# Ledger of designs, part 112: designed miniproteins, single chains, continued (2)

Each design is a single chain, and the fold is of that chain. pLDDT is the mean over its residues in the fold that is shown.

## One batch from the design tools (miniprotein)

Design m7873
Fold by ESMFold2-Fast:
Structure m7873 (fold): chain A 100 residues (1-100)
Amino acid sequence: IGGLVVASLLSATGKVPTVTRELVDQITLRHGNAAFAAISLKNDSVGIEDLETGERVSATGPDDLIQALRRVLGTTLSRSTASNLISQLKDGFTKAQQSL
């Protein structure tokens, strides 16, 4: 589910067709063979890191997620979509961690 949730987020941004997962709490976003962003969940917050610049931002709520996506990935989402994606991402990471 964590990978599927991230894939749904990337479909909404139109940037990445491929998602890979290295660790349960870390998901790497790829364009072809190049990794360009990493997403992680820590203590109920979602971290987004631009792998090319090293810039990292965190989001706890939908408004924070919208700002983080604008800053790191240069995209935006509606508040309702961002809220749903945060909930799904947190649930996905929790389920993935429980399966290990």
Scores: mean pLDDT 54

Design m7874
Fold by ESMFold2-Fast:
Structure m7874 (fold): chain A 76 residues (1-76)
Amino acid sequence: SPDELEEQIRAEEPEIIALEQQLQQMVAQNAPKVEILKVAKKALEKLLAFMKSKGMDEAAAVLEKQLKYVEELIEK
């Protein structure tokens, strides 16, 4: 379940949860778009590594596409 996955991430990769909380706060405070995207990139990179470590290939493929998209947005 999503809750079980989140608990596993919290236990093994708590930095991902911290980055997600930071991202939510930045969006709520209307932080500059480029700064929001940079934090999102860090969160996606760590989440992608976690998903690959668990053999979640389908989820990893989706995250790789999202990461590429975020990287392209940062460059513009």
Scores: mean pLDDT 84

Design m7875
Fold by ESMFold2-Fast:
Structure m7875 (fold): chain A 69 residues (1-69)
Amino acid sequence: MQKPLSEEEYEWLKEILEKSRPDLAKHPKFDTLLEHLKNNYSFEEAIRILAESKTVEELAEKLGIKLKK
């Protein structure tokens, strides 16, 4: 199990995503995706996964999250 993100790392990640990935920030599962990243990945791993994911659907697949319409 990876060390969970600190509050500072979580807020910084959220700000980065809102600015660089508005598609993610507007998604109704945005909070669920952030919670999963916070609880299961280090900050470095979270950034890597986000950089490798081209779409919200691909990101959800990498995280093992089922997106509901």
Scores: mean pLDDT 72

Design m7876
Fold by ESMFold2-Fast:
Structure m7876 (fold): chain A 68 residues (1-68)
Amino acid sequence: SKEERLALAESAAATVATHYAPRVGPEFAQRIRDAALAKARELLEKDPNASDTEITQAVADAVRAALA
């Protein structure tokens, strides 16, 4: 379901934020998490059938953009 896919996106974004928090600090880690979640939500609004792979790729793309 869309809810389950959003939960996957939240889990992936939280994992990424936790990984970067010791290096970038909690404020920037939260910004990374927010950006990743926003992109995943946008994907799910456009494509409710987005695969787990597409969701995790969207999270990864948002992280790369935030770190650039």
Scores: mean pLDDT 80

Design m7877
Fold by ESMFold2-Fast:
Structure m7877 (fold): chain A 78 residues (1-78)
Amino acid sequence: SEKEREELRERATELMRRAQRLYSRNPDNEEIRRLLDRLNELARKLEELVEKKAPLEEIEKVLREMERLVREIERLAE
């Protein structure tokens, strides 16, 4: 449903905010910067999938990859 896609989009936005905050605290960490760049690519892909009304499974797959990258950034940040 549209509501479910909007919820996934909002979760992706929250992940991006978290990752950006971690990068802001560690601006010289090039590995975090590379992971943040990859997150930005996945966020754009998720946005495209939501706009195209793609299957929830496809959107959730991208969100899970974003969650994995945020966990990696958290590991590297502290």
Scores: mean pLDDT 87

Design m7878
Fold by ESMFold2-Fast:
Structure m7878 (fold): chain A 95 residues (1-95)
Amino acid sequence: MKEEIIKHLEEALKAIEADPVISKTPEAQRLIDMIKEAIEKAKKGELTEEDLQRVIDAVRSLINFYKAFGIDTPNLEKALEHVEKALELLKKYKE
């Protein structure tokens, strides 16, 4: 359902914003903007699987970057789970 997809994207946004260090980085701000764009597209019925896959790839890239520096990424991993759930729901309702 459309509302469930939006809810998962909003929870992903909240998870990233909850990180007191990572949320202040330019890389996290770009990711926040990407998720906000995905939420707006979802509200308009324009959200594609490719849009969500791009967000997932961006979150994974950022997790890998911080882990390479020895930084724990629990809030980014929580955000990733929510975006992956949004993609699963979108695939289910596109058929």
Scores: mean pLDDT 83

Design m7879
Fold by ESMFold2-Fast:
Structure m7879 (fold): chain A 68 residues (1-68)
Amino acid sequence: KKEEVIQDILKRTREEIEQALKAGDFDALEAILRRYVDEHGEELAKKYGITVEEVREAADRLLELLRP
């Protein structure tokens, strides 16, 4: 479940994430993921049958994977 949630978040935020990574702006990367969870976390939670907190954890895990 968490891996699928991470992939869905990445797919939906990929363009913004790529721009932040090119700029070396990891604060922007964190802000993009936080904003996505705030705006769409409930939708993803319902889609995957998990809590909004679990969606937030998936976004945090994605952020960790994208840091050098």
Scores: mean pLDDT 81

Design m7880
Fold by ESMFold2-Fast:
Structure m7880 (fold): chain A 125 residues (1-125)
Amino acid sequence: MPPVKIVQSGGGTFPEGGSVTLTGKISGVDISSKDVVLWQQRPGEPKVLLGEIDAGDPSKRWVAPRYQGRLTLSVDVANSQVYAHLSDLRLEDTGTYIFGLREKGGDPSSRVVHFGEGTEVTVVR
């Protein structure tokens, strides 16, 4: 099997109240066979799950309550890409954002099988 790779882009420095679109390009796997997850990691803190979307059935998705209305996940299966659009940026949104792929119906402790390298987002006043 070819190695699974997630290449992330769209990070940088953004103003408070602005928006950012993070992109993940995925190779080596049929994305429609996976769930896509988005994690946030801050220095010295564990990864926090922000949202998930079933790439084979994008109507099946979840976004963490504090991000509802601000975070939109979407999938482009034809181009093997995933997107996270985060609006109304807050200073606490500063962190590393990591796309992952999760096996459908896998063990909850080991369900994420592939991670991107992450994209840093810095929010400034």
Scores: mean pLDDT 82

Design m7881
Fold by ESMFold2-Fast:
Structure m7881 (fold): chain A 79 residues (1-79)
Amino acid sequence: MLAVISVTLDPSLSEEEKEEVRRRAIEAVEEAGGEVLGVRLEGNNLELTVRFPSREQAERAREAVAALPGVLSADVTFA
């Protein structure tokens, strides 16, 4: 199943801290069983295009990303 995880980052983060959150978000998605197909970081918006085995794994990945320091919100949209 294809999904997009849309993440809003804390605007007070430095560029280096945003890259760290990006790396940790990718790790959280992969640990939930997602295959990361694409990543886009534009300003305070991080978008991950991911293939998941199930909807439950996609929601677990969203929750894990939302719990990361420096993340204000994370939403999942299914394609």
Scores: mean pLDDT 86

Design m7882
Fold by ESMFold2-Fast:
Structure m7882 (fold): chain A 89 residues (1-89)
Amino acid sequence: SKSRQISIFNTLADLAVLYYQNRDTNPKLAENYRNQIMDIVASFMGVDKDSLTMYQIDTIADLFVLYKNNQSDSNLATLIATLKSQIST
């Protein structure tokens, strides 16, 4: 459902913010948040976690931060379309 997707996306956005806040100052903690993002995204999209590149995860994290700051149906649709594009290529 849309409400379930929004709940998952808010969780991912919160993790993405924590990842970026810690990336330069606490790399081990940032890696833990990144791994949590990978696990949730892989589970949500039904793909193997090991198939996700660091570049794809960073792109996804950026989109979740953008969505957290400006929650709209248009941004939700863009996020879903980009997730499908990033994971299917």
Scores: mean pLDDT 75

Design m7883
Fold by ESMFold2-Fast:
Structure m7883 (fold): chain A 90 residues (1-90)
Amino acid sequence: DVTLTGVNGKLLKVPADEEDLLRYTSHGSLVPHIPEILKLPSDTELIVTLQDRNGNITTVVTTKSQLIEDLRNQKEPFLGRVIVGIEPKK
């Protein structure tokens, strides 16, 4: 289990597996395509859009594998933010 700080400052307990990690750190209505993201190659570059508790938007470009590791390790800028968008970089 991994403990994450949610957008509302609420601590969440998240399983360490990739699908559950993405589901618990993402806004389900804005990121319904998690199964599709999980099928991408590990080196795929992703544009990840994050929202903090005040509604401020931050965008990060990272690989699929690095995203999973950063979420698992609760690294900035993911700590205290929710994922509101994930898309492959063209």
Scores: mean pLDDT 72

Design m7884
Fold by ESMFold2-Fast:
Structure m7884 (fold): chain A 80 residues (1-80)
Amino acid sequence: SEEFKKFLEIAIELLKKIGANPEKALELAKETLEKNPDIPEWLKESLLSTAEELHAIKDEKEFKAKVDFLIKRLKDLLEE
């Protein structure tokens, strides 16, 4: 659906921003939710949980691998 595609694109953009600034993962997630108030509650919880998980990763290589994996996974879902 177009709505699902929109939410996947929002999530991918958020992950790219988190990848560029790991220390602001939670701040970026909150800003994304504020700019997109139509995101359903279950997805808001998922995005915040993911940002919290990423923020907890202390190893730079593990962090990058996790972010890259999540972005690829979401991009694969956009292909239908």
Scores: mean pLDDT 84

Design m7885
Fold by ESMFold2-Fast:
Structure m7885 (fold): chain A 112 residues (1-112)
Amino acid sequence: MMKRILIVISPSASEEERELALKLKEELEKKGHEVTLSPPPYLFDTITSTDAAYGPILEADLVIVFGGSENDEFVSNNLKVAKELKKPVIIVGGIPNIALELKDIVEEILSL
């Protein structure tokens, strides 16, 4: 079943976390899902805004948050908006084990 998925990456996310988010996007798109990445990849090293991706969150069936901490303002703002809009949220953090968990995350998303 096709879902609209928003992947939110903290501007402070590591290169490993950003690469894994891009791989997750590619894998979900191959499964027929519509995937939006925020911020857009070309802005990863230039964006300083902490504003929530309100429009993309509103349109999403599922929000995935990559990197940062709950104290990260960008992550916190996006989580607040997703919660207010009653969107399902998956928080992915603490990567080095994510490569082992990526398959499980994808299967969980596909089961929703």
Scores: mean pLDDT 67

Design m7886
Fold by ESMFold2-Fast:
Structure m7886 (fold): chain A 65 residues (1-65)
Amino acid sequence: MPLEVSRLAGVQILVISTGLPLSTVDDAQSAVDAAQDLLKVVSPEMKPEVQEILKKAQEQLKKLQ
């Protein structure tokens, strides 16, 4: 169950949207940082979903680095 739907949806949309056709390393880094921060504050039951988002963002960032 999401704790803050608007915040979670915003981060998820940002990560997924920028994760697919990332234009810059800055976009990828911002997505990773946002997902990483969310992972630290989200409840353990939500961590798997946030980790999937983070993993996708990290893969894109690594490809750009």
Scores: mean pLDDT 63

Design m7887
Fold by ESMFold2-Fast:
Structure m7887 (fold): chain A 94 residues (1-94)
Amino acid sequence: SDEEIREKVFEILEETLKKLSEVLDEETYKAVKTAIEKTKEEMERESDIEKALRTALTMLRLIRAELLKQGHEEGAEIAEEAIERLKEVYREYK
């Protein structure tokens, strides 16, 4: 169901945020956490699950790019893992 897809995406985002908290500095982590929380709020309001999922993927790609630009290689790898898990959720439930 659309609700199960949304729940799985939220689980992935929460797990990703926990992993990032262990490898990022406080300032960078706070910025990433704010972006993820804002994206979760937008997904909660979006009735179209495909649009909600695209929003999450776009946000994760932007986070990964910014982490790479700042030299946070471990953080970028964690974000890439989240992107691949999100793509798999979409393929499984499409």
Scores: mean pLDDT 85

Design m7888
Fold by ESMFold2-Fast:
Structure m7888 (fold): chain A 116 residues (1-116)
Amino acid sequence: MKEAIELLKAGKIEEAYRVFFEEAEKNPSNATPYILTAIAAAILDDAEGLQKVLDLANPYLFVPYIAYFALPIARAFGNEKAIEVLEKYLSPKFKLTPEEQAFVDRFVAEVLAALG
């Protein structure tokens, strides 16, 4: 996983996407590979791939966490297809704690800084 995160930060999005997706399939109860796969899909505006990872994550209740990480990235890139997919999974009942929100904001900022 650490090597795949470095690929993402180096702008090798398609390679990172494949590694993250394979890890999500191998470790389905771990939220981290799903979040990273969704981020890569959001950067690529891959709405079909994004929907696929959300469908795989749904039984494990990771979908709201995925949306909080991937949606700001999709919006920063202006990726309208990814935005439309992610907004469907935002629950008005699901709210991050201030600590969780700060973590998401820092991670998103690091990814965007590395790619911009």
Scores: mean pLDDT 78

Design m7889
Fold by ESMFold2-Fast:
Formats: structure tokens, C-alpha cells, sequence
Structure m7889 (fold): chain A 115 residues (1-115)
């Protein structure tokens, strides 16, 4: 279930934090926030998105951290910030599929700004 996936990613994020892996923690918390949002758990999603953003702020030159920050800002309704983060992630990314994912999500965030 979506709720079960949200909880799993939250646990993995906590584990990454305990191990000092801030980038992995940001990624896991962003995924947790996304699944909680899809499950209708808006307050839990918001809290995890805020945690992910705060962790990603500490890794401004990491493509994965900036991608996670973009996802988190999108969930928090900051579409302008989300667009910039996905753009930066694409610039930093070495993986073509990661670049494509960032550009796609940036395009969706741009659409939300106009609604």
C-alpha cells in the first residue's frame, strides 16, 4: 500500500540520518513525503518534505539532494523553488535518465504555477 511504502521510506530515512548520510536521508524522506501525500496523509507528508528540504540545503552541489529538495518544495506548494531545484539537479546530474526525470518534473511544476 501507499501508506506502507511511506512508512518504509521514513524508516530508511531515519537509518540514513543515524549513519550520517544526509543525502540518502533527504532522498528517503522526500519519497516518504510523496507516498504519504498520495495516501492522503497531508500533515505527515508536509513534515517529511520539510525535513528532506532542510537536509538537502546542506548538500547544494549534489544532484540527488537537489532533486529531493525539488520534490519536497513541490509537495509544500513552492513551485518556483521546485523548478529551480530540478533545473539545478539536471545541471549537476551525470545520469541521462536522472536529467530526463528532473526536466519532466520541472515541466509539471511550471504547469502548476500557471493554474
Amino acid sequence: SLLEKGKKYEEEGKKALEEGNLVEAAQKYAMSALYYDMAGKTEESRKLAEKSRELADKAPDDADAQYSRGLSLDLLGDYEGSIEDFRRSAELAADTDEVKASLYLMSLAITKLKK
Scores: mean pLDDT 85

Design m7890
Fold by ESMFold2-Fast:
Structure m7890 (fold): chain A 98 residues (1-98)
Amino acid sequence: FDPDAEARQSARAAAGAFEDAATHLKNGNLQEAYNLAVAGLIHLAEALYRTTDPEQRALLEEAIKKAREGMKALDKGDIDTAVKLFQEAAELARRAAA
């Protein structure tokens, strides 16, 4: 059992989900983007639960914050802001996966 390897795998999955969410938003697929953002948040929560690294933890917490802000922007119909925030969440999740 390697919790940090599993945390990195979950963080990588989260990054992919948020990248896909941003792409679907750009294409007008709001429901698919919402579902992908929810999946991304679940993957971030799994990574945060498993990680033993405080630096990785800080990156995951910031990614969760950006993803939540993106979901709020989406609820308000601010698609451009939601795209930017999901891309920022994906970048933070990828850094956590390194």
Scores: mean pLDDT 89

Design m7891
Fold by ESMFold2-Fast:
Structure m7891 (fold): chain A 66 residues (1-66)
Amino acid sequence: MSPEEIAEEVAKKLVEKGYSKETAEKLARAAVRAVLEELSIKDVAKALKVSQKAMSEAVRLAKEAL
């Protein structure tokens, strides 16, 4: 599965958890990148101006989809 396809799957799951489509897509793309590039969840959350909790949840879903 491509990183883009994984991001789409993660975004769909985040929407089902109550995130808006725009926020879910942003979180999903960042989460897939964070997993593949081994980036700090704290640094990525700060850069995107999202909560660490939301970013951690997206990263967990991305790891499960990979």
Scores: mean pLDDT 82

Design m7892
Fold by ESMFold2-Fast:
Structure m7892 (fold): chain A 64 residues (1-64)
Amino acid sequence: TSTAVGRRNLETGTHELIRASAAKAKLTFEEEEVETPDGRELVTTMTVEGAEATTLRAPLADER
């Protein structure tokens, strides 16, 4: 795990999670990059308490 890099992003993400919890609308986001024969895709899973989990796939631009 890289603690030296991305520190601001991790801290910002943690603060955002705390605020979301306080707003009672708890949202959980999970992002994973998946390799496919046609290129890389970003898979985002969003879960809201009391609701069905939603999965979104977006192709990552490999343009030069």
Scores: mean pLDDT 56

Design m7893
Fold by ESMFold2-Fast:
Structure m7893 (fold): chain A 83 residues (1-83)
Amino acid sequence: GTALLKLYEELKKEVEESKKNAEDIIKNGGSKEAAEKYEESAKIYQEVIDKMENSEDISKKEFEEKIEEGKKLKEEGDRIAKE
């Protein structure tokens, strides 16, 4: 449905943005810890994308928990990068 397509596109964008943030930090000699948090966020979002692409039975709860985990890691990366 439309909601799943939007979520899929949003997750793909989040993976791309988190990877870019990590690469930019490393390239500019910034915080390795912040870069690692962005990479972990991208990995969690990619796990959700992989399950969607492989048509595995994904519970709504597992889906929401993984998205929240990825969001938290991205927020931690943002916090460390600003300090």
Scores: mean pLDDT 81

Design m7894
Fold by ESMFold2-Fast:
Structure m7894 (fold): chain A 74 residues (1-74)
Amino acid sequence: SMLAKLQREEQIKKLVDDFRAQLDAMVAAGSTVEQVVELTKKYLAELKKLKASPSQISAVGIEGAAASFEISLK
């Protein structure tokens, strides 16, 4: 139904927003590369279960990889 689709889209948006907030906090707190990789994997798995768009999945993957790279340089 259209209602179920809208509820799923809101859940996906909430997950992406939560991921970005946690990622920013981890980078600021000096978290390890391993912690960022685990966070990224967790959110990618949840997004895939909700059938998030390829662009949403790619964005989370790219942002997680970028944060891991930034932390690896410290």
Scores: mean pLDDT 86

Design m7895
Fold by ESMFold2-Fast:
Structure m7895 (fold): chain A 94 residues (1-94)
Amino acid sequence: MSREELIAAVRANFDALVAALQAGDLDAALAAAQRGREYAKQLGAERVTQFFQDAEGALRLLKAQPDPELLARLAAHVAGLRPQFDAVLEAELA
């Protein structure tokens, strides 16, 4: 993948994570977080890689012990992070 394709893939997997969380699809959310982590790692974007790794951990806990209120709060929180996510990704790539 080119650098531009990797950046697009990282952003696409953040959007896929948000959509999956809003749908309550923990398997799709986990898959998006795993792909996002792999692409961010290829970019050398350490903070973005850590974000997806932390998301994977939270999703595994939610899958083991379902909590619909916590899932709804997580979905809202992650969706609200988009501007900060973009800013961190851009800063790590500068």
Scores: mean pLDDT 88

Design m7896
Fold by ESMFold2-Fast:
Structure m7896 (fold): chain A 96 residues (1-96)
Amino acid sequence: LAAANAAAAKTLLLNGKKAFDAGSYAAAIALYKQAAALAPSSSLAAAAYYGIGLALQALGKTADAIAAYKKAIALAAANNAPAILSDATANLAAAL
């Protein structure tokens, strides 16, 4: 039932990463926002907000990146996503 939304969110996360790797940070943010909307309050949403934080930091939007990392940390902690929790916490510390 929620599996179709989770599968679509995973595809959007992969496309977001491809956009990020290509330097298309604004496109990556849009794809990550779509992924978070399809799977809210999930580990996929945590991954999406982490990706948004990385893309915002690459664009020099440090304050917005910090907010995205904090959201990723909260979602990762709530949804047992230790890798995202660790990575988002490290990037938050580096952005401060």
Scores: mean pLDDT 87

Design m7897
Fold by ESMFold2-Fast:
Structure m7897 (fold): chain A 73 residues (1-73)
Amino acid sequence: DVVERYTALAVQIVRRFVSEEELRRLRADGGRSLAATIREVLPLFVPEFAELPEEVQEEVARAAADRVGAELE
């Protein structure tokens, strides 16, 4: 599944490069800021992500933000 592959990559990348404190701060608005950050950061590491349909990019960012939130607790 394309969404699952990119979601797993996004979680791995942000957990590596963004501190847990900053991830918790970005999650404070229900994950909206974290999802936006993932959409900005992921193409820097995975350029082909920017070539995916906008709906898929949004779905990946939200799924990754939700998964990070679950892992922080």
Scores: mean pLDDT 82

Design m7898
Fold by ESMFold2-Fast:
Structure m7898 (fold): chain A 83 residues (1-83)
Amino acid sequence: DIDLIEENLDRMHAESPLLRGTPFERARAVINSLLDKARAGRKLSVGEQRTLNILVYDAKWLRGEISRRQALAKILEELSFTV
């Protein structure tokens, strides 16, 4: 699913409410850092893992694999995991 985020990162930044309004270069740098950690098999913090999971659902919505409503529900589940 990491490849899914990379393939759709430009569309996610342009179209997703989650990333829209964040400076493109900053968002890309942070996401690439998280993807590099995940690919290297390094331990992610709870917040980093949650962010990665949210990005996966955002990418799936943009690809039409899930509805906007389904993506938002999954993102909210990830956000509530730490409560």
Scores: mean pLDDT 66

Design m7899
Fold by ESMFold2-Fast:
Structure m7899 (fold): chain A 83 residues (1-83)
Amino acid sequence: SREALERARAEAERRKQEGLEKSDTPEGQVEEGQALSELLKVEGMELGSQNVEEGLKLIGESQQLLEETEEQERRLREEEERA
């Protein structure tokens, strides 16, 4: 529903703002990456109703960014274990 997409977008924007406030930390960068991947997914789902190919491309970019962010989070976790 449109309400669910609007809520998802609002939540992603809030998380992006929180990530920007912590952007000087590696944890803040991970939070920003997660928020951006969610925002791209929401935009891809919205666009997919009008242009399926472009919507799928945005969803693919979201998935790629999520994988990169998960790898960054994994590296931070490994560094914490050494500290």
Scores: mean pLDDT 73

Design m7900
Fold by ESMFold2-Fast:
Structure m7900 (fold): chain A 116 residues (1-116)
Amino acid sequence: SLMDEALALFDRAFATGALSDEEVARLIAIIAQLSVAELEALADEIVARFRARVERLVAEGKFTPERAVGLLEAALRLQAAAEAAPLSPEHRAIVERMVAAITDTVLAALERLLAA
């Protein structure tokens, strides 16, 4: 399904700490094809998986400043692509909230790492 493809792309981006231009373009193409309700469900699932994985990396001592930078750069690239894409206002707002939640999660984890 399109949702399974989007989740797989996101999981790979998290594992590598990077999103290619082709992967960003594919994610935007998937987002444009989803209903608002499907996109809200996808965004909630992405944020939940992301938070769980960041917490695991922090607990295991594997969350690094270099990984944090890569994840923030990937989030900014996705946001910029969504802003440039002909998405509905509702689709764009959901992506913006998802990117904000991802960014907040990374920054909170980085703050805990630097305070240790």
Scores: mean pLDDT 84

Design m7901
Fold by ESMFold2-Fast:
Structure m7901 (fold): chain A 71 residues (1-71)
Amino acid sequence: MSYSDLSEGELMKKIGDLVQKGVDALDRGDRATAQRYADELRKIAEEVKETHPKVAAAARAAADELEAAVS
């Protein structure tokens, strides 16, 4: 699935959804699932870095915060 086809608003909503799901997974002690959401956020950042650099920066920051909470 290509995230580059989504609008900035759709991407920011997706980032927020993934962050919420990652936090919920951590609250349940499911660090593996939280890491998968962090990986998906990094994937978004890489796919949109050329088209939406501010969104890519937000996705990377969110992935870093979620990954720090897993480690």
Scores: mean pLDDT 82

Design m7902
Fold by ESMFold2-Fast:
Structure m7902 (fold): chain A 61 residues (1-61)
Amino acid sequence: SEDRPVTPEQREFAKRLAEEIGDEEFVARLEAGEPLTSADLWELMQRYTEKLREEIEKLLE
């Protein structure tokens, strides 16, 4: 399952996450049509969640 290519909708979602976390290289690879796996998407979601946690902490300080 981790090596399975993601759906077009998941690729669009991954691009948005990569843009939000500022990973320009990842965005460029997606734009070039590089294959994306479920594992790559999961890792990207974890990075995005961590960024949101940092932003929330700044608001609560």
Scores: mean pLDDT 78

Design m7903
Fold by ESMFold2-Fast:
Structure m7903 (fold): chain A 55 residues (1-55)
Amino acid sequence: MAMSEAQRAGAIAGVAAMMRDGGMTREQAKQFVMRNGHASEAEAEEIVDEALARL
């Protein structure tokens, strides 16, 4: 599914915050992005990887 650059940046920042402050695991973060962003599994993995790189 197509996400705008701004939407993707927001998702990365939000996931990074939840992992840092909420103790969310990589798998939980991936499931959260898939469920709330209607992202594919591959897109969710890329977003989570980018979030982890910024932690």
Scores: mean pLDDT 74

Design m7904
Fold by ESMFold2-Fast:
Structure m7904 (fold): chain A 78 residues (1-78)
Amino acid sequence: MPTEEELREIYREVIATDPDEAARRVAKAVLALLERYPGRFLALVEEMTAEHERLGEAPDEAFELHAFMREVVPELAS
């Protein structure tokens, strides 16, 4: 699992270099969540990734992010 610092580096690079506006929006959302909920974001993503790997499923980062947003930021679920 990437660390919080590694995720910030990755998503900052996406914002700076990726021509896809949708990818940049996702990267900005992830960075905002990392800033607002440090540690909680990584703990939840790690747990969900481990569960998907345990079930023999490929990790789906978009699905994991969506589920994370509903779980730790309930106001976004409404």
Scores: mean pLDDT 60

Design m7905
Fold by ESMFold2-Fast:
Structure m7905 (fold): chain A 88 residues (1-88)
Amino acid sequence: MELILSNGDVTLEDGSTGTANILVHTDTKTAVLQITSTENGEVKVLKGEVISLSRNEDGTYNFLIRAEGKLYLVTNAVPTDNRSLIKL
């Protein structure tokens, strides 16, 4: 199963913040993460492993992804059908 999530809040290991659009493959527990930095607008595309995924009461999702040896926590990501949000 595939989930597409938009406008998640992400905190990086250095304490910087960004927003994330995410494509999750639940069957393989893999994800593509597109992070936009709030500081400079820089865009990073990462491929990673989904460590955890949880649904909030408001229908948003929190998830933890391991990519490039680092952990990325994304919170309050909104489900969407818009695949064009992820630039591969």
Scores: mean pLDDT 77

Design m7906
Fold by ESMFold2-Fast:
Structure m7906 (fold): chain A 57 residues (1-57)
Amino acid sequence: MIEEKVVEVRAPTLEEALRAAAEAIRELEQQGWTVTDVRFSVEGRTFVVRVTAVREV
């Protein structure tokens, strides 16, 4: 079976958001998740990165 997980990171600066996203991706990969999609968006004054990952169980 395939499991899907979505992680959102939010930060007041682009640099902080990208750093947090990189850390989240590393944690997911260490736990056996495969990252399939990374989306970047801006919500007002906040930078948002959405990471989608899948894992076989």
Scores: mean pLDDT 83

